# Ledger of designs, part 9: designed miniproteins, single chains, continued (4)

Each design is a single chain, and the fold is of that chain. pLDDT is the mean over its residues in the fold that is shown.

## One batch from the design tools (miniprotein)

Design m12292
Fold by ESMFold2-Fast:
Structure m12292 (fold): chain A 68 residues (1-68)
Amino acid sequence: SVAELAARLAERGDLEGAELAVASLIAALKSSGKDPEVLKYAEKALEALAKGDVEKAIEYLRKAAELE
């Protein structure tokens, strides 16, 4: 899943890759109108990455992946 990929990138310290993956996931979820809970956690993950809270971002991304 894209959420799982984003979590893996963040765990490796590839924060730019993680942000791009999360942004792509958010765009896809918004265009489809599906999985509002996945969208919620993806948006929380992007906010956490923007704040430099990588640990919290990984937590939210893993939660999003579990809901897919």
Scores: mean pLDDT 84

Design m12293
Fold by ESMFold2-Fast:
Structure m12293 (fold): chain A 53 residues (1-53)
Amino acid sequence: HMEELLKKTRENLKKALESRANESLPYRIQYLVATGDKEGLEKLLKEAEEKAK
């Protein structure tokens, strides 16, 4: 099932992105998505949107 595949993919992706999360905002966003941190992701997206205005 897809859940099994996504779980393994998330673990590998998280490990790869974690080292870059602090260096770049795009990587941090992907790290939050991979770890399922909805609140953190929403806050980052809102800040980016405000800066774009």
Scores: mean pLDDT 66

Design m12294
Fold by ESMFold2-Fast:
Parts: structure tokens; C-alpha cells; sequence
Structure m12294 (fold): chain A 94 residues (1-94)
């Protein structure tokens, strides 16, 4: 479907940049680009999971938990979001 493909292509571009900055440990830029991707594709559970992982690595466990819960509200079967949610909760309890 043309409209869905267009939005996903643009979201993929921003998501790719988010991943690049995440790999560079530039979490502020990773967040910026994942948020731009989500503005174009807000129902993408993988994007919410990726954003949560950036916050988890930045030590922002409350925000990570919130974004993993958002991913699971979109896709309850997202195994990555489930595992990372439990990890974020354990790290917050430390």
C-alpha cells in the first residue's frame, strides 16, 4: 500500500540514523532520530522498543519502561520488548 510504504520508508531512514548514533553511544542524537521516526510511524512496536533500549543504555530506566510498555500495547507478542522491560525493571530496582 503506497501511503504505508511511503511513511515506513521515511521512518526507516530516521530509524537507521537513530541506530547509527546509538552504536556511537550518542544517545541524545539516537533519541532525536528515533522520535522523528516515531512521528512518521507511531504504531511501529520495534521503533518504541529501539527508543526504550537507548533510554536503558543511558540509565533512564523509568523512560525505558514506559517505551517498552508502549511497544507491548501495539504488539503484545514483541519478545524483545518483553525481555528488555524486565531488564529495565531489574536495573531500576538496583
Amino acid sequence: MDLADKYKDEATRYSTLGGIYYDKKDYDKAIEYYEKALSLDPNNADLWTNLGEVYLKAGKYDEAIEYYQKALSIDPNNKAAKKLLEEAKKKKAE
Scores: mean pLDDT 83

Design m12295
Fold by ESMFold2-Fast:
Structure m12295 (fold): chain A 66 residues (1-66)
Amino acid sequence: KEEAAQALREGVLGSVPEEKREIAEKAVELLLAGKLEEGKKLLIEAGLSEETAEGAVELAKKYIAE
């Protein structure tokens, strides 16, 4: 459970430039809170591709389904 949250955070923050990490962190918080649509939107705004953002959503679903 906690491992999935850490993997999500590390994957997202590793995929964005430093200037956008604050937005990426907010997106991760939204995803872990079950707000998948809002989190995905912020990930795309942080500069992630739609494919990468969908991967993050799937990982967050695993976390909240556990």
Scores: mean pLDDT 77

Design m12296
Fold by ESMFold2-Fast:
Structure m12296 (fold): chain A 67 residues (1-67)
Amino acid sequence: TRELLDAARELLEQGRLEEAIALLETVRSHMSPEAQRLLDEAKRALEQGRPEEARRLLLEAIDHGLR
């Protein structure tokens, strides 16, 4: 839902990247293939210690949104 995407964006503004990722994973099956790829890239960036890149990729995934 839009409320879930808004909540994920708020978590990103607070620097809570892992929680934003967890929230987006709950709706992964309803996301576009492009958004799913961006989510996977963001998870990889965070695992590599690149939180700035992860945040940018998560915002892009949210912008591509739900189907």
Scores: mean pLDDT 80

Design m12297
Fold by ESMFold2-Fast:
Structure m12297 (fold): chain A 88 residues (1-88)
Amino acid sequence: SLEELIKKFSEEAKRAKNIKEVLELVGKVPEEYKKEVLPHILRAYPRTLSKEEREELAKIVGLSVEEVQKIELEVKTEEGLKLIEEAV
């Protein structure tokens, strides 16, 4: 199911050491689910993407670079807020 794919790829993304592993991971997601799974992979991945990395990811997922940047900003903002809340 989509939910099981999200869980699996999120857990693998938490263990990703670099962007190359993230790109390989996203490439393994079934084509029909890439757009739905991508936000969860980016949320789990502990680093911020460079411009070049967003361009490569956009090509794999079939999104614009601007759409990838928006998704990354949204998920990183969510994670940042959670870390502040947990630190209090």
Scores: mean pLDDT 78

Design m12299
Fold by ESMFold2-Fast:
Structure m12299 (fold): chain A 83 residues (1-83)
Amino acid sequence: AALIYEKLGNIYEKLGNYEEAGKAYEKAGNIYEKLGNYDEAENAYEKAGNSYVKAGNLEKASLAYKKATDAFIKSFKPKLLEL
């Protein structure tokens, strides 16, 4: 599921549909985050933020970058090491 959203995001980005690309990458990031794949979530949220910047949606871009930062922090502390 997440991989499909990443591919959709890449296609939208190549077509210049940056708002749709941002939404697709954000959905991929949400799925990766729920699976505990924080490295993939970070990359997806960063791509979403970059796409939202290109779309001129700075509010959504800032939220996407914040989610990327949160995923990055979680990737440094796997949940298994906190148990």
Scores: mean pLDDT 80

Design m12300
Fold by ESMFold2-Fast:
Structure m12300 (fold): chain A 51 residues (1-51)
Amino acid sequence: GVGEAYAEAREMWKQGKSLSPEDLEELAKKYGISVEEAAGAARRAFNSVSG
């Protein structure tokens, strides 16, 4: 779900990885959520790592 997508995005950001549109599509498919939900989770994860 969205929580698992958030956790994975947070780990990618902590490792210095940038999330591409393709990464968001794969994250959405992996956790059974929409691309919009994956983008929202990734944005929240970035904010939690970067301030």
Scores: mean pLDDT 82

Design m12301
Fold by ESMFold2-Fast:
Structure m12301 (fold): chain A 89 residues (1-89)
Amino acid sequence: VRELLEEAARLIAEAADAARDWDAQIAATMALMAASIALHLPGDEREKAEFVLRHVERALRAAREAGDEETARLLEEARRLAEEALRRA
């Protein structure tokens, strides 16, 4: 589970860097903060995966609304990893 969230964090960081729209960049940065919190603070593995997934889904919506296909693609992969982490938790 930790390895899946670490890989998701890497993709979210790439998405935040790639984002051309301010709303998408802010949402991706918030998702990166969520992933960092999940990886570094103590807590339940399932709750951590759910927390990351919620923020990634928000970032993905922002990227799609902005038409930022590159950022959306990175966030779609991050979402899949967070969903897999949740299934394994």
Scores: mean pLDDT 85

Design m12302
Fold by ESMFold2-Fast:
Formats: structure tokens, C-alpha cells, sequence
Structure m12302 (fold): chain A 65 residues (1-65)
């Protein structure tokens, strides 16, 4: 349950960060970037909201440049 809570919190932070930087994205697009951010944060061993948001923004920046 705590692992699921941390994943949900990281995902929400990533969605919020992407939507704040790119307000014109669809919910579906923002959610896809957020999911990729959470996966990358997990791969680097850091499932914090900050790490997930950082990785999600890196993915979004690369695709939306």
C-alpha cells in the first residue's frame, strides 16, 4: 500500500509539472509524459515526486522542442 501511494504521488506530481509547463497539452499527452517520467525515476532508484516531475519534463521537452 505505501509503494502504491508513493507511485500515485510521484505520478500526480509529474502530471502537474507537465501541465504547468505545457498548458495546451491534452490530458492524454500529459499523462503519457508523466508515466514515462515515473518509469525513468524508478529506473534511477528515486521515486520522489521531484524526480518523477524532473524526468517527465525531460521527456516532454525532448518531444515538444
Amino acid sequence: SERERRIREAYRAAVEAVKKKYPNLTDEQAEKFALNGVIRALERGDLSPEAAAEEALKVADKYLK
Scores: mean pLDDT 85

Design m12303
Fold by ESMFold2-Fast:
Structure m12303 (fold): chain A 74 residues (1-74)
Amino acid sequence: AGEAARLLWQLLLAASEDPEVAALLREATNALKAGDRERARELLRQAFARAGLSPSEAQLEGVLDLLERRIAAS
């Protein structure tokens, strides 16, 4: 749980410095809003790779769950 939150914070910081990371994160969020979790996972994986981060599959799923909860709360 704490690791997924930390990875999301690091990704958000990278998105503030790199417009390509920001674009991938925005597309992943839009895919989640559309119910396309598979596409969101692929885009999020690309965003992490661009940011120089290497999350495990379990950590990546945790970040997707955090993003879905934020979207549902909005």
Scores: mean pLDDT 84

Design m12305
Fold by ESMFold2-Fast:
Structure m12305 (fold): chain A 89 residues (1-89)
Amino acid sequence: MEEEARKLIEEAKKAYEKGDYFNAIKLVQKALELDPDNPEAYRLLAEIALKLGDYETAVAFYERALEVNPDDPEIQKLLEEARKKLAEK
C-alpha cells in the first residue's frame, strides 16, 4: 500500500511538472485512498492550487498536511508563504 501510494505521488509530481494538473490531482486522490495520512499528497495538492491561483484552497491543503505531520518545518514555511499570497491577492 505505502509503496504503491509513493509511486502514485511520484507520477503526480511528473504530471504537475508538465502542467497536467487534472491528472496530477487524480493521481494524488488515488494515493490518498491508499494512504490517507500522506502529508506529501496534501502538499502537492496545495502546490497545484497555488499554480491555479486558488490560494484559499492551497492554505487549506497545507493546513491538512500539518494535521498529519504537525512537526514539519517545510510545510509550515509553505503555509506562511501561501497565507501571504492570499493576503496580497
Scores: mean pLDDT 82

Design m12306
Fold by ESMFold2-Fast:
Structure m12306 (fold): chain A 67 residues (1-67)
Amino acid sequence: GAADARRNARAALEAARAGETAAAMVGSQEMIKSGGGDRELAERTIEAARAGDAEAAARYSQLALDS
């Protein structure tokens, strides 16, 4: 649900800000599974994290949390 998606988006944001791209990817995947968040922004966070771009992952996860 939306509350679970928000919690997972926040976890992804915090991980990305810490430079932990693998944890940011996991948080964004869990956000998608929760069904309540912006899937496209979660997917962009996963792509950025996969590329090792912690700054881009943080930007997309912040947008997902704010959406």
Scores: mean pLDDT 79

Design m12307
Fold by ESMFold2-Fast:
Parts: C-alpha cells; sequence; structure tokens
Structure m12307 (fold): chain A 77 residues (1-77)
C-alpha cells in the first residue's frame, strides 16, 4: 500500500509505502486515467521516472505489476 508520493525533481517521483511488492516489481503511476510515470520497487520505496512535471496535490493511482496499490496525493519539494 502506497502512503506517500514526493516529486523530488521535475522528472523524479519517490513513492513510499508498506509491502509495495518485491524488489524490481514494475510500478505504473496514473493521473486522471493517464500514465504519467513508471519505475521499480526497491524495499519500502519506488523511484519513478515522470514523463513530465506534475502539479502539487495531483491525485495519483498507483499500480504494481498491474494490480492497484493505492491512491495518494503528490507533494512537490
Amino acid sequence: MVTKAVQTAPNKLVLTGENLGADGDLVTVLADGQSVGAGKVSGSQAEINLFSPQADGTELDIYVNGKPAGKVKLVVE
């Protein structure tokens, strides 16, 4: 389950959660039904490459290996 999403750079998002999946599992991130980034699980985090910067407060739908892993609002640093 994803608990936090932080955009640390214009093309970088860090997801944090508990039991997100196994290391190397594919993470897909959607905003308003559109794919906005993808990455891999590593421990309790996933590093996501964003296709374009997202606005602060954007609601993200998170999928791990095609299965829903939760919804979270993005915070921009």
Scores: mean pLDDT 83

Design m12308
Fold by ESMFold2-Fast:
Structure m12308 (fold): chain A 60 residues (1-60)
Amino acid sequence: MDKEAVKKAVNKAANMLLEGTPVEEANKYLNEQLRKESGADAKIEYDPETGAITVTLTPR
């Protein structure tokens, strides 16, 4: 698993959320990137009250 590639994909997905992209679209993008490179699944959770972004990575 390439940790650097995972980190870059996560940062790009977070930027998509900051640009106003829906959580579903950002989550889809992140999972498509990780599917080919790391063999992991990802879940993005966004809390609009606090602005917190949580990313959970689950190895396949």
Scores: mean pLDDT 70

Design m12309
Fold by ESMFold2-Fast:
Structure m12309 (fold): chain A 55 residues (1-55)
Amino acid sequence: SMATQELAEKIKESALEALKQGAIPAAEKGLVDLRELGREDLAEELEKAIKEAKA
């Protein structure tokens, strides 16, 4: 649904903001939430960002 798509985008945005602040556990929670919503495309994008932040 459109509401589910908007929620997923907001989760990704919040997780990326958490990564900028060094809150890796919060970003990893966002990854779990995106996968539960079936948004593997956004989850893969966030996972890549998390890996880059840990490098």
Scores: mean pLDDT 82

Design m12310
Fold by ESMFold2-Fast:
Structure m12310 (fold): chain A 99 residues (1-99)
Amino acid sequence: MSEEELEREILEALARMVRSIFRRMLERGDYSGLDEAVKTLERLIEKRPDLALAYTFLGEVYVAMGRYEEAVEYYEKAIELDPENEEARENLEEAKKKL
């Protein structure tokens, strides 16, 4: 498996994890996965600080926790790494409205 294939599999697994946590939150009011998602994503960015998508996911998790200042910081990092990421820009604007 190439590093690019491994990276894609990790990012797909993270996207699935984040969506599963948000689904449980919305359908059941279960917020218990949010702290675990933060720890998992923080460990990933320590090893791969260039992964824009990991910062976008951290921003989304912090928004779900109502921690908008941290969400803004992570979305700004995501946009710095991937300036063409329209979703991160839109999420940043929405998070700033909550401040």
Scores: mean pLDDT 77

Design m12311
Fold by ESMFold2-Fast:
Structure m12311 (fold): chain A 61 residues (1-61)
Amino acid sequence: MLSEDEKLRIYLEAAENPALRPLLEAHIAEMQALRDAGASREEIEAKADAAVRELRAAIEA
């Protein structure tokens, strides 16, 4: 499973990649919307984990 440092690396790589920027921005917006709606920590963490997996798959493709 991914470490916190590995997740940070994936986010940084996605931020530098113009092809992945829209996906990264969409995931950030979704997580912010969950926080604004008062979602639980578990819901936010599950969404963040799913987002990181999608970004990693896109980077590795």
Scores: mean pLDDT 77

Design m12312
Fold by ESMFold2-Fast:
Structure m12312 (fold): chain A 94 residues (1-94)
Amino acid sequence: SELLEKAREHIEKAREALKEGKIEEALEHAEEALEYAERLLEEGRIEEARRIAEEVLEIGMEALKKAETLEEILRAIGLILRAIGLLFEAELKK
């Protein structure tokens, strides 16, 4: 699955950026991973989409804790809410 592979690549890059304190870069990669998760859900790959969204939620929460600017805080909150929304949508699709 190219979509799942790309989502995982972005998750790994987001986690690496978080370890380095690069919050903006981490948020950009996590946002891209979530876009791949949304596409996985559209294709009926529910469990794979859920797993990526759960990892994005974790990254967003860590980014929020480390955020130093209002822009980073708002982006992290937006990412968290979007990931939660995808998790609820995935649950409804069964």
Scores: mean pLDDT 89

Design m12313
Fold by ESMFold2-Fast:
Structure m12313 (fold): chain A 57 residues (1-57)
Amino acid sequence: DIEEIIKKIKEYIEKNDDLNEISNFVIELLKKNKLSEEEINKIIKEILEYIAKKYPS
């Protein structure tokens, strides 16, 4: 379930401020769930938008 994966990643971001740890968590979740390219792109887009709003440079 893509929405469940996105929710787990967002919750991880809320509890962790280390972008490297967040990136590793996302990569492992994507690998574990054997997602299609379309599903991976959707997750990445949602997470990048979430991070951009939370950590404006």
Scores: mean pLDDT 77

Design m12314
Fold by ESMFold2-Fast:
Structure m12314 (fold): chain A 98 residues (1-98)
Amino acid sequence: MLSPLEQLLEELIAGLREIFARLDAGELSAEEARERAERLIEETAERLSKYLSQDSVDMFAASMRLIVRQALEGRLSADQAVAAMRRVFEEVLALEKA
């Protein structure tokens, strides 16, 4: 079983992959995909605030927004974006004095 923090990351990644899949299928515009990704990041950040300091949550949210922007601009593939999100999460956990 994943930890609560790992479960939140996997749920975020799965949700973002679904948004990008719908964008690629033409079911969402780039603007709609961005808005949905922003809401999902904000919701995940609020849930993470139960476990992490506000500074860590703010860093996580800002980094996730940057990664999503780069993916929407075609600068990152979906796999590169997921790898970057996982690295950010590991860095945030390290900064939490784990």
Scores: mean pLDDT 83

Design m12315
Fold by ESMFold2-Fast:
Structure m12315 (fold): chain A 62 residues (1-62)
Amino acid sequence: KEKKLEEAERLLEESGRLSEEASKLDKEHPKDREKILESASLSMEAIKLTVEALSLKKEAEK
């Protein structure tokens, strides 16, 4: 229960970091196709972590 909430918070923090890294890559290399793909990959991973965190929160609430 508590471990699931802590894990969910950790995943949300990591998701936030990945989103910031993706945003930085997009701003610094807006015309670099490889960097654009890397940014997109990081954004997708951030979304995946957010979904996992929400699932853990739901489990912790029951």
Scores: mean pLDDT 80

Design m12316
Fold by ESMFold2-Fast:
Structure m12316 (fold): chain A 61 residues (1-61)
Amino acid sequence: MSLEEFLEEVRARARALGLSEADIETVLDAARHAYRVTGGDLARVRAAVDVLIADLLARQA
């Protein structure tokens, strides 16, 4: 899976969960940063993204 494919999957999932466009962009920026820092470890990027999505959703409650 490429980074671009991963980011589009994350965008679609975040939108389906009801995140705002601003929150979606925050998640995508965090994913790009994590990808660079981890040297392309998509499993670690996914874990970081899932934590951030959960935090953003909790703030909407």
Scores: mean pLDDT 83

Design m12317
Fold by ESMFold2-Fast:
Structure m12317 (fold): chain A 70 residues (1-70)
Amino acid sequence: SVREEVAELLARRQAAAANLPLDELYESALRIAETLSEEQAERLREALLAGAPGAELARILAEAQREALA
């Protein structure tokens, strides 16, 4: 699923940046991805595949959380 792909991409990026265990990061990333709508998950997936900087990924996640609370 798109959410599973987003979780894998987020976990790999965080593991590379922080030298942390991928499995633990994947579970955390999957919990985040499961809170996203399909549209939000696809938007984040596109940004991750395009190699967007961490600041941009953080902005996309913050926007998704604001949309979920509206």
Scores: mean pLDDT 76

Design m12318
Fold by ESMFold2-Fast:
Structure m12318 (fold): chain A 86 residues (1-86)
Amino acid sequence: DIKEELKKFLLSNDDPLKNKNEEEIKKKLKEIAELLRKRGEYDVAELIEKYIEEKNYNLAFKVAASYELNLENPDKEILELLKSLA
């Protein structure tokens, strides 16, 4: 039910990252961006990395989650990283 939990965060006005350690958030979002780069998804990886540099972790999370949930076959590793942040 990871997809349903992530969808709730995308539709909510709540920040899913509000109670998380910022260094852990940054590390996991960078791991997601790296996995997307390895998959050839350079544009979305660069957008996530830009938001990380701007310390806009909520937007980085939402970009990653929205992109991955819109795929026919989402990557399990990316979904697990997103779930661990939510």
Scores: mean pLDDT 79

Design m12319
Fold by ESMFold2-Fast:
Structure m12319 (fold): chain A 55 residues (1-55)
Amino acid sequence: MPSVEELEKELRELIEKAEKAGVPKETIEGARQALESRNPVVLLVAIKELKEALE
């Protein structure tokens, strides 16, 4: 499993891409909330959801 720091970095990069791609504000807000949790499972779920929203 990746470290929390690696997951946070990946999620931050995905949030930036999602904002530029016009992903719904609610989805981006959920991802930002996951980032604040610093929970590796929550971070992984948010990363998957953003990747699916981006394609």
Scores: mean pLDDT 79

Design m12320
Fold by ESMFold2-Fast:
Structure m12320 (fold): chain A 69 residues (1-69)
Amino acid sequence: SEDVEKLLNEIKEKVRKMLSVNEEEAKKIVEELEKLIESLKPYVPPELIEELKKLLEEEVKKVKEIKEK
């Protein structure tokens, strides 16, 4: 439980940071987030991993739209 909560908090913080940095740095954060989501695989059902990946893709889209405007 504690390990999952720690990983989820790290994911939340990185997503927040991704919105406030330039596109180059956001790309690196996305790679870090993908690794953190992979680290959750032993602790959570595959369905939640897929949901987290979808949420990350949505946030990446938002960052791209903000940077284009």
Scores: mean pLDDT 73

Design m12321
Fold by ESMFold2-Fast:
Structure m12321 (fold): chain A 88 residues (1-88)
Amino acid sequence: AAAEEALKEAEEHLKKAEEALEKAREFLEEAERNPEKAWKYRLAAMAELETARLHLAKAKELLPDLPPEKQEELEKRIRKLEEELKEL
């Protein structure tokens, strides 16, 4: 029961991290299209990147409480998101 709850919370945090990362990418694209307003879009992107990092950290905190087979799956997903965040 507790493991299933931890899994759902971790998946929710990962989904929010992925959504925030996607929004950050969209804001960075807008910065490229609108040079005069680029600073506003970059600030918005930074806020979304910070949101992604916070949710990623929460998912990592939940890893030890997950079922072993799901722990490996989520660790892989977390690692992919961390790598994508470093590239931005």
Scores: mean pLDDT 86

Design m12323
Fold by ESMFold2-Fast:
Formats: structure tokens, sequence, C-alpha cells
Structure m12323 (fold): chain A 71 residues (1-71)
């Protein structure tokens, strides 16, 4: 995956890479797992907060891809 390759080159954690891939691939199960792992690295955030953030990112990407804003 291009995301995994770029993440590794930039020194991102495996959890950060998995989270980004889950968002790009719209993979709910992968997003849940990555959110749990990422929360362990960033205890200031809960897995639920990260999961909701990822779901919002997926929705925003879908909206951007489907329809341009009407004038």
Amino acid sequence: SAIAEEGRKEGLSEAEIRYAIAIAEEDEEALEEASRELARENPEYTAEELLEGGRKAIEALRLAAETPPLP
C-alpha cells in the first residue's frame, strides 16, 4: 500500500499507518483495531474518540468524491 510505504518512510508508528489505511480503504474493522492501538500510544484520547474521528474522515472523503457543492 502506498500509504503504508509513505508512513514507514516518514517514521510513523504502525498504529498511525493502520489508522490512515483504514480511513483510505473505508475498512470499519481495521479502523476499530487501529483506533484501539493508536489510543494506547496517545492516552490523551480514547479509542472511541479516534474511531469517531476516523468515521468522520471517511464520510468527508465520500462527500468530497460524490458531489461538488452546489453554487
Scores: mean pLDDT 76

Design m12325
Fold by ESMFold2-Fast:
Structure m12325 (fold): chain A 67 residues (1-67)
Amino acid sequence: MANEIHRTYQEGREKMREAALRGDLERAREIAEEMKKRLIELGMDPDVAQRIGDRLLAEAERLAEEV
């Protein structure tokens, strides 16, 4: 269900943002991997899930640099 995919993405992004704000990029990477696995379980193409995870991790890295 598209709604489950969107919710998984939003929850993952929020958790990664929280980790980045605390300077914990290792945690952000762990969250990205958990989110990717969940998205694949929900029927997302693994390549698409990987790109989403990579993009959100890049966002988290940029956020950590600002704070």
Scores: mean pLDDT 81

Design m12326
Fold by ESMFold2-Fast:
Structure m12326 (fold): chain A 75 residues (1-75)
Amino acid sequence: PERARKLLEEAEKALQNGDYEKAKTLVDESARVALEAGDAEILRQAASLYEKLGDTEKARELYQAAVAIERARRA
């Protein structure tokens, strides 16, 4: 989880600096790591960053993945 969290922090800084290409790459990597780890909280944070980047479709996909992980843990 630590690696995915650091990637999200770097993505937020890149977005603040106007480096959308770097922000997108970092969010993609963070989302992939979070999916492998089953970390629903990091997936929601990554989805929020995709919304800020204007990628609403990718954000929607990550929100759905987070919900699926939560349901699997409840079952």
Scores: mean pLDDT 80

Design m12327
Fold by ESMFold2-Fast:
Structure m12327 (fold): chain A 78 residues (1-78)
Amino acid sequence: HLEEGRRLYAEGRYEEAVEAYERAIEEDPKNAEAWRELGRVLFALGRLEEAIEAYEKAIELDPKNEEAKALLKFVKQQ
């Protein structure tokens, strides 16, 4: 489901990408990568508060994830 979400995102199918990433999170709630990718697609949809929550969750699960930290800083500057 993670790869499915990435493909949908690349195609501009953002709402469907959200559903795919939410499904990945349901199967593995500790998957920091799924939370990071969810934040990215929510940001693309302009859902800024939800994107921030998803990135914060990704950082909580993997504090060494520099990409999620950079994305969180970027979104908060909007």
Scores: mean pLDDT 83

Design m12328
Fold by ESMFold2-Fast:
Structure m12328 (fold): chain A 113 residues (1-113)
Amino acid sequence: MTKKEKLKEVAERLLDELSAIFDEAWRATGGRLPEEVRLELAQDLVDLSRLIDEIDKMPYEEAAKKLIEHLKRVKERLDRLIAESTDPALQEALRRMKEAVDRAIKEIEEILK
């Protein structure tokens, strides 16, 4: 497997994990996920999907750097959303998303070595 293929697998797995947790959060809140949270998380998923499409168009080191930069911004947003949330089910879902992002960052940093 090439380094680009490894980056794609990590990013695609993360996108799938985040999408599943987002659906779980929607279900846990009875479809009452705050609009601002929903829009911010949806945008992060769209941006991740677009970045995955761009991986083949650039050197793997540049792709990995851009992916890490995006995921660090997502992590900062998740930390803010966790702090602002009063719903325990939403807080738990956001923490699980943050853990998935942290694992992906570590895997990508390992690919860069």
Scores: mean pLDDT 83

